# Ledger of designs, part 41: designed miniproteins, single chains, continued (3)

Each design is a single chain, and the fold is of that chain. pLDDT is the mean over its residues in the fold that is shown.

## One batch from the design tools (miniprotein)

Design m9404
Fold by ESMFold2-Fast:
Structure m9404 (fold): chain A 55 residues (1-55)
Amino acid sequence: MSMIELLSKIPQEKLLEIFRKLGIDPENHSLEKLKSLPGISDEEAELILEALNTE
């Protein structure tokens, strides 16, 4: 399963919780912080940012 499939199945609340635990503010975070996550590519980090803007 691709990362896009995984991201679409993860509720926004869970993504926000993960980001906060990692010290990432979902409204004012560095894209580089998302890219530093294991298994996250630049494109996937951008998709995560986009998912945070979607209810």
Scores: mean pLDDT 59

Design m9405
Fold by ESMFold2-Fast:
Structure m9405 (fold): chain A 55 residues (1-55)
Amino acid sequence: SRDDRVAALHDDYSARVQAVIAEGQANGWSDEELGQRLQALNDEYHRRLAEVDAA
């Protein structure tokens, strides 16, 4: 269902956010660099949500 696709996208997004935060902490990224990478993930997540809604 559409709800199942939305839930799967959210779960994937949440997992990627946690992975990026962990990588940033391990590699000593600045808050600015971490923020930019998280923003890119957020933009991709919203783009994918819009694609589900357009179909």
Scores: mean pLDDT 86

Design m9406
Fold by ESMFold2-Fast:
Structure m9406 (fold): chain A 91 residues (1-91)
Amino acid sequence: PSQEELDAAVAEVAAAVIITSMKSLTKDLTDDQIKSLAKLMSQVSKTASEDLVREVAREIVRSLSEKQQKKLEKELSKLDPKFAKIFKEEK
């Protein structure tokens, strides 16, 4: 497969993992888990459609507390300012 096809497949898998994990959350994420989530989100935004990026953002907003959302936004702003803006808009 081409690099473009591989990047698209990785973004779709990462989005599915985030959505599934958010729906199964029973407690707050650790700071290390927040950093890992921000990295996974930045992988999604590279090749995913804006609609998929917004769907991922909405699931995270539904699943995380306000405090966790602020920590995630800070970490995401360092890695992917465009996704951080979308995430802030979906709050």
Scores: mean pLDDT 79

Design m9407
Fold by ESMFold2-Fast:
Structure m9407 (fold): chain A 89 residues (1-89)
Amino acid sequence: AEEALERAVEEIRRRLPQVRRLAGFAEGRRVYVLAEIAAASREEAERAVEELKRILEEHGFRVTRVEVAVIPTPEGYLTFVAIEAEYVP
């Protein structure tokens, strides 16, 4: 799971340039991903979260829980995402 998580994190950084912070942790087959996303609109933030989930699924993770906090700022929307997933290759 750790190697697959590292590959997924790398792909997220490549495909989602709006992700400013990204951290992943694996414990056996369980993984936890924390992300901070800067977006110009709420719709862009929502699309980024869905793309992040899709990248995890492409790397063999089944997303089991997603927590999202969207904070409006003068510069746009700051989105904090916490994802729990299971590695199912």
Scores: mean pLDDT 82

Design m9408
Fold by ESMFold2-Fast:
Structure m9408 (fold): chain A 67 residues (1-67)
Amino acid sequence: MEELTERLYEIATEELRKSKEVDRESLNRAVTRAANELLKEGASPEEVSRAVAAALPRIREEAERLA
């Protein structure tokens, strides 16, 4: 669970850093891409949902720092 949360955070923040602008849309896109990647790797929807909930505050802090 914690490992999945950290992986979601890493994928999402990497996508954010590639964005020209860091706003609500780029944040939502980064989180969605990270979630989809975990699903493709075999994570369950429940595990991904939990990882998103756990990582989202930290992802928002990173997005605010990059803005």
Scores: mean pLDDT 79

Design m9409
Fold by ESMFold2-Fast:
Structure m9409 (fold): chain A 94 residues (1-94)
Amino acid sequence: LEEQAKELEERLAKDPGDSITWAMMALVYKQLGEEKKADEYAEKAVELSDNPVVSQVAKKYKEIDPEKVIPLLEKLREDRNNKQAIAELAKLTS
């Protein structure tokens, strides 16, 4: 988790507008038990996101399983039109 957080922070240093990575940071920091940091990163993901599925993940990060959601966010980051990732994320955040 700490190594994963570091990789995501390095990603955001290169692209601070990456809303998907901000959403992943919220989920990782939730797993680390750092609620205030997780809330801050989730708000940033909502602020920067132009994708309603990413916004929904960030809004509901406290209620969702990070282990299931993070891999789907990585797929969505690789292909914004990944229909399977979009459908599964929508189901997990319903």
Scores: mean pLDDT 82

Design m9410
Fold by ESMFold2-Fast:
Structure m9410 (fold): chain A 90 residues (1-90)
Amino acid sequence: SKKEETIKKLIEELEKALEEAKKISEEDVEILEKMLELVKNKDLRALLEYIVELNPLNVWARAALEAGTSNEELLEILAELEEKREELEK
């Protein structure tokens, strides 16, 4: 499933970011570990809420939350964006 592939890819990217953050910042490690946990649980709404908590000026995350987007809808959007990214790869 494209949605499952998108989640796996997000997990891999966050795990890579976590290894890099361990060399630089303990605070960034805690942030990335929490994001990774939320993605593994497929709780994308909670992920957006956490992003807004970290940066209330993130207008995109706020707009998604205000639209009442479900975890399933967010997964579909992310899967479509990933597919389009692959199509644009030169």
Scores: mean pLDDT 74

Design m9411
Fold by ESMFold2-Fast:
Structure m9411 (fold): chain A 86 residues (1-86)
Amino acid sequence: SEEQLEKLKAEILKVLDESPSAAHLSEEQKEEAAREIAKVALQGIADRTPEADLRARLAEILRRHGLSEADAEALADKILALYSNG
């Protein structure tokens, strides 16, 4: 739902705001990245996408927004931890 998407976007945005590796991103860039990640994550969960594939998709979004491979992978893991209640 749109409500779930907005809630998840807010949680991801908080992770980005608290991460030194994303400090170089503007507020607009962080919001865009958070929205893309939230959408991909919700779809991946609904489709039961394997965790490794979902992590790779999230890391790719972060790399497109200027993070290094290592920082993108680390943030993707943190974001996936938001859903690992199960």
Scores: mean pLDDT 81

Design m9412
Fold by ESMFold2-Fast:
Structure m9412 (fold): chain A 79 residues (1-79)
Amino acid sequence: DAALQAHIQKVRATRQQQLANIDKTLADPDATLKDAAVVKQIENAIMRYVIENEITLSPDLKETLEKVKAVLEQQLENS
């Protein structure tokens, strides 16, 4: 019981943190996305999540991040 609750809280906290990071990036895309190296780091970070949740890739990274956010919000709502 206590161990199960700890695992649930940890998973939820991880998803909330990821959602917060995406929201922060989307709030300031011009500052964050003007550096090609930073863009590649973000793409690499989300690629596993995109594949695991069958998210359709967009050539616009901002649009892909919005899709990832929608999936994360649904997962948090169902948790």
Scores: mean pLDDT 70

Design m9413
Fold by ESMFold2-Fast:
Structure m9413 (fold): chain A 80 residues (1-80)
Amino acid sequence: MKIEEELLKNIDDLEKTKELVERAAEEAGESEARKIVGLATVELYHWLKENPEMSDEEKRKVIEEMWERVKKEIAELEAK
Protein backbone atom coordinates (compact mmCIF):
# COMPACT_ATOMS: atom_id res chain seq x y z
CA MET A 1 0.00 0.00 0.00
CA LYS A 2 1.34 3.46 -0.96
CA ILE A 3 0.50 4.98 2.41
CA GLU A 4 2.47 2.35 4.31
CA GLU A 5 5.42 2.56 1.90
CA GLU A 6 5.51 6.35 2.14
CA LEU A 7 5.28 6.26 5.94
CA LEU A 8 8.09 3.70 6.32
CA LYS A 9 10.32 5.52 3.84
CA ASN A 10 9.88 8.99 5.33
CA ILE A 11 9.48 8.37 9.07
CA ASP A 12 11.88 5.55 9.96
CA ASP A 13 13.09 7.67 12.89
CA LEU A 14 9.53 7.86 14.18
CA GLU A 15 9.20 4.06 13.95
CA LYS A 16 12.33 3.68 16.09
CA THR A 17 10.99 6.30 18.49
CA LYS A 18 7.65 4.48 18.58
CA GLU A 19 9.40 1.21 19.48
CA LEU A 20 11.33 2.88 22.29
CA VAL A 21 8.22 4.59 23.67
CA GLU A 22 6.16 1.38 23.39
CA ARG A 23 8.89 -0.53 25.24
CA ALA A 24 8.75 2.08 28.01
CA ALA A 25 4.95 1.80 28.03
CA GLU A 26 5.13 -2.01 28.30
CA GLU A 27 7.57 -1.70 31.21
CA ALA A 28 5.21 0.77 32.91
CA GLY A 29 2.17 -1.34 32.01
CA GLU A 30 0.38 1.62 30.42
CA SER A 31 -1.73 1.00 27.30
CA GLU A 32 -2.37 4.77 27.06
CA ALA A 33 1.28 5.27 26.03
CA ARG A 34 0.75 3.04 23.00
CA LYS A 35 -2.35 5.03 22.08
CA ILE A 36 -0.36 8.29 22.30
CA VAL A 37 2.32 6.88 19.97
CA GLY A 38 -0.32 5.64 17.52
CA LEU A 39 -2.10 8.99 17.37
CA ALA A 40 1.19 10.86 16.90
CA THR A 41 2.11 8.56 14.00
CA VAL A 42 -1.23 9.19 12.29
CA GLU A 43 -0.93 12.96 12.82
CA LEU A 44 2.59 12.97 11.37
CA TYR A 45 1.44 10.99 8.32
CA HIS A 46 -1.40 13.46 7.63
CA TRP A 47 0.98 16.41 8.09
CA LEU A 48 3.51 14.91 5.65
CA LYS A 49 0.74 14.22 3.13
CA GLU A 50 -0.45 17.85 3.34
CA ASN A 51 3.12 19.18 3.07
CA PRO A 52 4.83 16.93 0.46
CA GLU A 53 7.29 19.67 -0.58
CA MET A 54 8.77 19.95 2.90
CA SER A 55 12.56 19.71 3.03
CA ASP A 56 14.24 16.78 4.79
CA GLU A 57 15.38 19.25 7.47
CA GLU A 58 11.80 20.40 8.11
CA LYS A 59 10.55 16.79 8.17
CA ARG A 60 13.19 15.86 10.75
CA LYS A 61 12.24 18.89 12.86
CA VAL A 62 8.56 17.88 12.85
CA ILE A 63 9.45 14.27 13.72
CA GLU A 64 11.65 15.55 16.56
CA GLU A 65 8.88 17.83 17.86
CA MET A 66 6.34 15.00 17.70
CA TRP A 67 8.74 12.72 19.57
CA GLU A 68 9.32 15.34 22.27
CA ARG A 69 5.55 15.71 22.64
CA VAL A 70 5.09 11.93 22.87
CA LYS A 71 7.89 11.64 25.45
CA LYS A 72 6.30 14.41 27.52
CA GLU A 73 2.87 12.76 27.44
CA ILE A 74 4.39 9.40 28.41
CA ALA A 75 6.34 11.01 31.26
CA GLU A 76 3.15 12.68 32.54
CA LEU A 77 1.32 9.36 32.35
CA GLU A 78 4.13 7.61 34.28
CA ALA A 79 4.02 10.36 36.92
CA LYS A 80 0.36 9.63 37.65
Scores: mean pLDDT 60

Design m9414
Fold by ESMFold2-Fast:
Structure m9414 (fold): chain A 70 residues (1-70)
Amino acid sequence: SMLEEELRRAVEAGDLARTLALLEEDPSLAGEAAILAAQVGRVDLALRILTRFELSEEVRQRVGELLAKQ
């Protein structure tokens, strides 16, 4: 979707404000965004998503594993 494409670009750019605004439109994408942020090394963004949105334990564990690889 256009929202998912916009979200991916914002996360890859490390645009915190844009990412959070897009996730407020569709909070179901928060887990995907947190994982992507961790994968591309946007540590602060990944942590902010984890604290701002309710995510499953599986997603939280995956983000932790990805951040440990930095």
Scores: mean pLDDT 86

Design m9415
Fold by ESMFold2-Fast:
Structure m9415 (fold): chain A 69 residues (1-69)
Amino acid sequence: MIYVEVEPGQELQVQEQIEKKLKELGATSYSIEKVYQNIFRVTVEGVDIDKTIEELKKIEGVLSARKVE
């Protein structure tokens, strides 16, 4: 799974961009869950996780993205 830290106040915009990015990368399934005020937990299948993390880091309003096992 991936944890994404977001700039406070940009959570809705970043969530929409994460969903768009996962679809563009060809994800077969995904879930995005807000676990703290500015942190999303992303689970995804059908994509390379390391590539996905790099692509999520390119989204405006993303402060960090990291793999958690």
Scores: mean pLDDT 83

Design m9416
Fold by ESMFold2-Fast:
Structure m9416 (fold): chain A 90 residues (1-90)
Amino acid sequence: MEELLERARRALERARASGDALAERATELALELLEKIVEGEISRLEAEIELGILLIMLGVLKVIGASEEALAAVEEAIRAVEEAIREKFG
């Protein structure tokens, strides 16, 4: 879990460096979701719903032609969240 939090924090820093505001917001939300999962403050269903919102944001970034760096950052943050859901609730 600590390793997943660190991966999400690095993804947020990469999104910030990309200059993409939507990618930054998506990675911030992913980190917040991951923190809630780690702390046990969220149910599996609520975590899956919030993950769904992150996947929609990633889809929007792809449609608007976000940079490869912005997309990679959001994809890594989503991957960390998916791994946390499997570890905590799987």
Scores: mean pLDDT 89

Design m9417
Fold by ESMFold2-Fast:
Structure m9417 (fold): chain A 62 residues (1-62)
Amino acid sequence: MSPVEEARKRLDELVASMPASLQPLAQRMRDTVLSRLPGLSDEQIREVTRQMEAHFRHLEQE
């Protein structure tokens, strides 16, 4: 699986884990990140995915 495909799968899993009230925000964030992934290096894609994981975890905790 390519880094882009792996990031896409991971972001889908993160969005699916969010409460219904946060789904629109989570989907918008996912779409924004996915639109930028083809322009990023493999290292940048991994970094962005890790940052999104941390951000979604923070939103879920709030």
Scores: mean pLDDT 77

Design m9418
Fold by ESMFold2-Fast:
Structure m9418 (fold): chain A 82 residues (1-82)
Amino acid sequence: SLDADIDAVLAVPDSELAAAIRALLESLGLEPTDADVDAMTAAVLAARAAGEDPKEVLRKKILELSIEVGVKKLVEAVEKVF
């Protein structure tokens, strides 16, 4: 499940967090850019520093990227028809 995958990512050391996030996003078919991975890693680290729930932050960021990727693919499909 996504929740179990997020738990596994958050269990890694901070030095391995970016690589773990990238691997998760790739496994979900999201085709992440370096900027996507960097922003998501920074958000998780900021959440930990602020005493926020890093799991909820990561889950929301994955959902936001999933929507963005879906919208980009839809726009590209429409542009190819027009």
Scores: mean pLDDT 82

Design m9419
Fold by ESMFold2-Fast:
Formats: C-alpha cells, structure tokens, sequence
Structure m9419 (fold): chain A 97 residues (1-97)
C-alpha cells in the first residue's frame, strides 16, 4: 500500500516533468525577459495547485481518510518539486541577463 502512493507520486511527477521540459524548450526560443515571465507564471500555477491539494489532504486526514490524505500529499509534493525545478531554471536565466 506504500507502493501505491509511490506509484501515484511517480506517475504525477513524470507527467509534470514532461510538461516542464516542453515549457523549458519553449523558453529557450524566447528572449530571457519573456522566458522568465513564462517560468514564473507556470511555477505560481503549480504552487497554487499544490496548496489546494494540501488543503484537500488536510480535510481528508481530519475525516480519518488517511489513504486519500496520503495520495493527495504525494500529488502536492510532485507539484512542489516541479515548481522548484522551474524556479531553479529561472535563476539560471536571471544570471544570463
């Protein structure tokens, strides 16, 4: 059952990482200012989704639904990791400006 939460985390992270890579490829074709804005907007969107998922996880936990809570926390963590990756790339672009 720990395996199922890891599989869900890996699945969500894989999908988000693929989207992040596509966004980075697009950013490479843009001026640095536009690329930074694009990465900031996506990172903000991902962090907002992670916050919403954590709120849902806390509600599930309070209701005693620990399985749903664990799944939602794992999904939120995948969004947070992806956002951190985009913000790291943004930092690199700022150093080039």
Amino acid sequence: MLTENKEEFDRVLSELSKRALELMKKAETLPNEEAIKLLDEEAERLLAKAEALRAQAAEAEAAGDLETAARLYAEAFAYEITASMLLMWRGILLSES
Scores: mean pLDDT 83

Design m9420
Fold by ESMFold2-Fast:
Structure m9420 (fold): chain A 102 residues (1-102)
Amino acid sequence: MEKFLEEVAKYLGVKPESIVETAEELKKEGQEAIDAIIDTILNSESDELRLKAAVLAGLIGDPRAVPALIAVLKDPSASERVKEAARWALSQIGTPEARAAL
């Protein structure tokens, strides 16, 4: 299991496997799931929900989340933990745009 994913799961009080299972379920939902994740990353007032959404975006690997993840790195309201999750997610997605932001 990825070390960062283990640390996030511990912080959220869940098993790393539960986060991976959620990402696999959301992959099956397609566009609607990605749109909801992007909205949560950008607009949620909950640090915990933004953290979960960023990690899920990385696990899903959909490049549509890349602009939202880059925006988080520049967001003064985002905690360092959410920004670390955004950096990790950009690394996981691994497109040229995502890598350029790191």
Scores: mean pLDDT 80

Design m9421
Fold by ESMFold2-Fast:
Structure m9421 (fold): chain A 70 residues (1-70)
Amino acid sequence: SSELEKKLARLEMVRAILEAGRFYLQQLLEKSTDPEKQAQLQAEIDSVDAEIARTNAEIERLKKELEKQK
């Protein structure tokens, strides 16, 4: 179970990093007045959102596996 716990902790760290990156990109988007730069930042945010969604799905799977081992 310690290996699953370590994997869960690593994914929770990855999620925190992705959420911080998303927040930074959102701040840049709000300060931008250039339509091309806004489009580039939005595409980056969309990519990060997809990665957060995948990371959340994996975290939920691991939590269910850990719950079965109680």
Scores: mean pLDDT 88

Design m9422
Fold by ESMFold2-Fast:
Structure m9422 (fold): chain A 97 residues (1-97)
Amino acid sequence: RTRQVRAEMQGLMQTAQVLIDQAERLLSGSVDSIEDGLRLLEQAQAQVQRAVGLAHEYGKLYSRDESDAQLQALGQMERRINALQTQGLIEKRLAET
């Protein structure tokens, strides 16, 4: 179970990172591309939030130190998603004008 929870957290983080990377590429394109990028960022945020929940559960049951390290990494991903969402909304508004 410990291995399964850890694997699930890592899978969610890897999926979120792929979505973030794809979204970043789309935010420099057309309005349609920006909208696609913003949708991918929403999906990435959902993956990160799920991983945060698992990290807290893992910390309570198995390893606080390992959980704290994962929560720090997840916090960095959340900040990146927020920055890209802000950039995407600015780019979309400029493209709509």
Scores: mean pLDDT 81

Design m9423
Fold by ESMFold2-Fast:
Structure m9423 (fold): chain A 73 residues (1-73)
Amino acid sequence: TAAELLAAAGDTETAALLREAARAIRQGDVKTALELLERAVEVSRSPALVREVLLGARKYIEQGDLERAAETV
């Protein structure tokens, strides 16, 4: 996942936010998930990568595919 990649790169704060977002997505709390993803973009050392993750997750959320959205994060 993107969270695992960011954790491996040392961006542990962003990775933690993405893991929380994935959990929120799986629980159907899409509002909290999107807020966490937006915050991850703001704090990340790789904002372009996190923005692409946000776009992908949002696409799957809009399609109702919460499991695929969570796997994207």
Scores: mean pLDDT 83

Design m9424
Fold by ESMFold2-Fast:
Structure m9424 (fold): chain A 116 residues (1-116)
Amino acid sequence: SKKELILEAEIELGIGDLLYGVSKVTGDLELKIKALEYYVKAAELYIKAGDEKGAKEALEKALKVAEDLANDKNLTKEQLEEAIKNVEKVIELAKKLGDEELKKKAEEILKKLKEK
């Protein structure tokens, strides 16, 4: 049901917020990657539920984490590949929402990640 999809999206969003919060205190890049993944999962669930506002909030949070990662010099090859995949997903989801501003921000972050 749409209600179950929204509840699952809210749980995934909350896990992302927790992981990102801990990563900001510890500097743990793996937790930032996981936060990015949870925000992308939340956005996908919101889109399936038809909750465009929830989807945009989740994608904006994903891009904030992705920008932190793009500015970090210590990403492993595997972490960089995971960050790139998730940002490419953000671009796909922003296109589905018709959000050109969000798409452009994601494309700028993707360019920075690929230049690493």
Scores: mean pLDDT 90

Design m9425
Fold by ESMFold2-Fast:
Structure m9425 (fold): chain A 80 residues (1-80)
Amino acid sequence: MKEKEEKAKKLIEEARKHEQNGDYDTAGDLYEQAAEELKDKPYEVAIAYYRASDAYQKAGNTEKADELRKKAEEARIKSL
């Protein structure tokens, strides 16, 4: 799925820029979108959800951060 992989890559690059600018809620949303594009690749999904969780935690969205951390752990276990 080349199109989904390229879309995820662009979302991650955009999320990183927002994270550098302190727009943590936007960064979290973009990392979450990247994880959804990569859903057939559990290891990459786990990384994206961990990044999203960290971004939401920095934004003060602790409930969303906890939710995404659980999704990251599930994807990480699935990648083993």
Scores: mean pLDDT 83

Design m9426
Fold by ESMFold2-Fast:
Structure m9426 (fold): chain A 77 residues (1-77)
Amino acid sequence: MLSLEEIVERVKSAKSLEEFRKIVQETVDELIAAKVPLEEARRVLSAIRDVGMEKGLPEGEISRILAEALRRVRAAH
């Protein structure tokens, strides 16, 4: 099981919006493969959003990436 702390550290290491998108997509794939409950997955995505905003990434792009991530998680349940 991926720890929330490990996910947060991976997101913090992103040097660009493209790396952030890739990390989010890889994290969603891991959450779906592990059959993580929807409520837990939502908490993970919320933490990722907070890190992206603290890094100064564009809010609109963060919102778009996370909306797609949440849609994929919902579709898997």
Scores: mean pLDDT 81

Design m9427
Fold by ESMFold2-Fast:
Structure m9427 (fold): chain A 96 residues (1-96)
Amino acid sequence: MEVREAGVGSLVAETETQQKAEELKERVTALIKESPYEVIDFKVRVETSGKVLIGVITPTLADTEALLDRVEAEAERMGATVVSRSVRMLPVQFIE
C-alpha cells in the first residue's frame, strides 16, 4: 500500500430531463474510459433532479483539469449547464 498525492476532481452538470442526464452519464463514462490520461478512479452518478455528478482521480492536477475540461465541453455540447467544478491535490491510498 502506497500513499501518493493525486488530482481529485469533481463536476456537477444540470440537464433538462432525467433521460438527458442518463445520456450524459453514458457519454462522459465513455469519454473518461477512452481518454489518454491515467485514470486511477472515476464515478458518474445521475440524480433524480436531472443533475449529473462526476468525480475523477488522476495522478496529477494537470491531467485531472484537462480531463474535466473535456467532460465540461461534452456536457455543454449535450445542452447541459455546468454548475460547479473543483480540482484539488489530495493524498490517496492505493489499494494493492
Scores: mean pLDDT 82

Design m9428
Fold by ESMFold2-Fast:
Structure m9428 (fold): chain A 86 residues (1-86)
Amino acid sequence: MEAFEKLKEELVRKATEEALALAQQSLDAVRQRARDLRKLKEELEKKAKEQNSMTDAAKAVLEILDAVIEAIERVARELEARKAAA
């Protein structure tokens, strides 16, 4: 589990960096990235349920995807808030 938490933390960090880089070009690109990952998560959840195989590994992958999606959405929200406040 420690290795899982470190991997999750590193992927969230890289997702935040990527989202900030995308935001320099287009905030819509950041939102689109979050939507694409949300679709991927939904597809993975559906397949895990269909196979009746919500293994610990599948749960870990879904949890990492949730954290990554939330990090990207947070970047979009913070940038939108800055525009609204300016």
Scores: mean pLDDT 77

Design m9429
Fold by ESMFold2-Fast:
Structure m9429 (fold): chain A 61 residues (1-61)
Amino acid sequence: MEELLRKAAEAIKEGDYGTAMRHIKKLLDQGVDVEEIRDTLVNEYGVDPAHVDIILDAMGV
């Protein structure tokens, strides 16, 4: 879980939304809540909330 969150955060910060979406999908498939994913990316990894929202919206979440 933590490894996937870190990789998703790095991909978002680098503008690689395709890679970020793949890692987030794996977290969702593992039963991690979307709110927990968003909260962790923003608060623990310092990701811009607007960028997280773009990705989650693109994924239909």
Scores: mean pLDDT 83

Design m9430
Fold by ESMFold2-Fast:
Structure m9430 (fold): chain A 68 residues (1-68)
Amino acid sequence: MSPAEILDAWFEQVAPNLSPEERAELEALVARIRELLATRDMAAPEAQRELGRLFEEIHDILERNAAA
C-alpha cells in the first residue's frame, strides 16, 4: 500500500469520530501530506522534517478534540 493509501485508510478510520469542522481541519492536513508525498523527494531531509511536523499537527488536533 502506498503512503497516500495508508493515509486514506487511516483518515476513513478516524473521520467518523470527528465533527464536520474537525474533519475539515484534518482533511486539509491529510491533503497537504498527500501533496508532499507526490511532489517532494522523500529522501531529502527537509521533506522528511516537514512530513514529521504535519504528523505532529494531526496528533495535536486529535489530542485537543479528545479533551473537548
Scores: mean pLDDT 72

Design m9431
Fold by ESMFold2-Fast:
Structure m9431 (fold): chain A 63 residues (1-63)
Amino acid sequence: EEEERERLLAEIQRLLAELGYTKPVKVDPRLTLEQLRAIVEAARVALENGIGLSPTIIVADRE
């Protein structure tokens, strides 16, 4: 389960780099595995259509 989360986070970062996000994007640590999978799918769709993702859906909360 935790290993799956790490794989999804790595995939999100990879897809965001492909979309031109040059700085590391922080992903909310409270997101569920289902929400992480939804973000991966949204990133793939955005990449295929040349559309950027909103950073608000993948930003970690402040300390």
Scores: mean pLDDT 65

Design m9432
Fold by ESMFold2-Fast:
Structure m9432 (fold): chain A 69 residues (1-69)
Amino acid sequence: LRPLSPAARELLDRAIAVYDAEGDYANGLGAVTMIVTGQRAGEDDETIARDLAEWAEKQGRHAVAEAVR
């Protein structure tokens, strides 16, 4: 499996820290899937960050969206 880029790993660490702090483990796993799948599909880090922020906003997780912007 391809390792995460440093930027993708940074996005993952920030998103997971906020989701874990809020006790939202299911959406935290969703964020992991989005980042890993996006990188494997060849999406750039800016596209992954934007999609993750949009996903978090749709969940009402404004702190996660802010952390990845």
Scores: mean pLDDT 76

Design m9433
Fold by ESMFold2-Fast:
Structure m9433 (fold): chain A 81 residues (1-81)
Amino acid sequence: SEKEKLREEALRLVRRAEEHYLAGDRAAAAVDLYEAMLLASKVLSPEQLKRIAELAQEILESTDPEEVRRLFEEIRRIIEE
């Protein structure tokens, strides 16, 4: 379905954002997260989008790689709900 394709593409962008962030490319990671949220906005509830936005903000403010990995995992779980 179109919703499944949008979820899969959003998840792909979230994984790419994590790779960019952990490689030190914070600007590319932020762009990938923004694109993932735009796609997710077409299939997720406003409550789910708010949770993702809060987690994305924590990622951008975090300096702990293990915390960042956990936050990205939480975003993926919300998209898969």
Scores: mean pLDDT 86

Design m9434
Fold by ESMFold2-Fast:
Formats: structure tokens, C-alpha cells, sequence
Structure m9434 (fold): chain A 77 residues (1-77)
């Protein structure tokens, strides 16, 4: 049960995340993997919480420096 606001927030979150990661010079393979995770979860009807959790776990476990940079960026905006 996602409202239109929650759907918009999930889309805004993902767009900001991808744009930030690209600005930090993230590899195209990393961007592709994150984009595929997002698309698959959206296609399967995942909640915004599940999407955010899965993406953050992947970044944290495989790219901890990028995760830490994103957390700092997100807090400052």
C-alpha cells in the first residue's frame, strides 16, 4: 500500500542516488547493477522500504566508501 507520495519519494530517492553515484565517478557496471535491482524490485511490486533496504545493503557491503559519501550528502541536503 504505497500512496502516490510514497511512490514519488521512492522515485526521487533512486534518481538522486544514481545521479550522486555518477557524480562521484562510480563504475558503469555498478550503476547498471543498481539500476537493474531497482527495476526488478519495482516490477515485482516491492515496497519503498524494501527497495531502499536492498539497494543500501548492496552499496554498503560492496562499496562502503560510496555508501558513506551518500549518507553524508543526504544529511547535508
Amino acid sequence: DMSAVQQAQTNAFFQDLINFMRSQGADSSFITDIQNMYNDMVANGASSADISSAIYSYIRDNYPDLFNQWVAYDRQR
Scores: mean pLDDT 77

Design m9435
Fold by ESMFold2-Fast:
Structure m9435 (fold): chain A 75 residues (1-75)
Amino acid sequence: MSEETARLVGHILRAIGALLDGDIETASRDVKEAADIAFKTGDEVALRIVQRIAEEILEKDPDNKLAKETLERLK
């Protein structure tokens, strides 16, 4: 994997793990980092995964700024 792909996968896995642990702040930060890489690389599969994680964060924390900003970038 490229360095960017490795970092992208790492942030996605960490965001999912944090979300399962109820650590919304960590999940929000990692989903933002994953989104930044996915947008730079144009990885449609990663963008779809990031969208789903951000939606799940907003279900648990409707005022979450990082998740809202991530979803706005996906429009």
Scores: mean pLDDT 83

Design m9436
Fold by ESMFold2-Fast:
Structure m9436 (fold): chain A 128 residues (1-128)
Amino acid sequence: SEKIAQVEALIARMVELHLAQIEQHLRRAEANGFSEEEVLTLEFLADGSLRETVNAVVRKLEELGASQEKIDQLRARVTALARETSRQIRAVITDFAESGDVAGALAEIRALLDAYAAQVLAAVREVL
């Protein structure tokens, strides 16, 4: 479906953008000795990134002519998935603060964001 392909492309762009931002902040936290402020900044960035993805997908579905009822149902589901993914990313950030393994943390966060993207796309297929 053309509509599904557009949402998939949007989600893929958001994942790459968020991973690039997270990598920059992981390297900054490594350079600054894993201060509480740097860890908190990474957690806020992860939470914000997932909320931005929810908002972008909802806006795209509105542009594609999805019904308000279907959008509201998807928003609730995707927001719940974002909360779950955020908790998992925060656990990775906590482990990173102990290990200093930027590459390992980035790989785990990529896997979590890719899994989130797949679940969001599955939800989109149910409403389009």
Scores: mean pLDDT 86

Design m9437
Fold by ESMFold2-Fast:
Parts: C-alpha cells; sequence; structure tokens
Structure m9437 (fold): chain A 86 residues (1-86)
C-alpha cells in the first residue's frame, strides 16, 4: 500500500512539473498520471487486473477530452476497486 501511494505521488509530481515547464497540458497530465497509476498497480498488484483496466480507461477518457460526467463515473469505479485492494 505505502509503495503504491508513493508511486502515485511521484507520478503526480512528475506530471505537474511537466505542466509547469509547458511540456504538457493539464488534460495530458491527467492522462499521464492515470497511466502511471495503472502501470504501478500492474507491477505491485498484478492480480488487480480490473483496477488496472479502470485506470487505463480514465487515462483514455481524459486524453480524448471526454465529458466531466464520464470521467467522474470512471474515477468512481476505479476508486471502489482501489478500496477493495486496500
Amino acid sequence: MEALLAEFAAARAEAEARVQAGELSEREAAAAIALAMADAVARLFPEATELVEALREVARAAAAGAPEEEIEALLERAGKLLAELL
């Protein structure tokens, strides 16, 4: 759990730094963070396949500029799956 939270914090910090440098938009940063989170879950909890797919779907929706309602629904699903892992 602590290792997963550390990976999530690192992914957010890296994406935020790249937004500040003008290398990423906030939407691109959100997609990058979600993908980094999916990769971290896949490495640390390889059996949590549903959570990995949910996080990848959040990244896809964010990158595609999906409506806020769609992104919120995907985040709620990912959050429930993460709570089951914890």
Scores: mean pLDDT 78

Design m9438
Fold by ESMFold2-Fast:
Structure m9438 (fold): chain A 76 residues (1-76)
Amino acid sequence: NAKEDIEKIVEALKTDPLKGQRLLEEFLKKYPNIDEELKERIAFLATLAVSAPEEYRDDFIELLKKELEEAIKKAN
């Protein structure tokens, strides 16, 4: 279930960024029909979610969640 996979990525990014990045890579392999432009945007937001100052990190994680949800919707 894509929604469950996205929630796992979001929770992992908040608690263990390396685990979150791995789950995101697995997600993108599981859903290969996601548009390449969206994959690039997702990768950029994931980088910000890990490396941004902590006051902005949750905002970038939420943006990543929205992009993942949109990517799955468009892939179907």
Scores: mean pLDDT 81

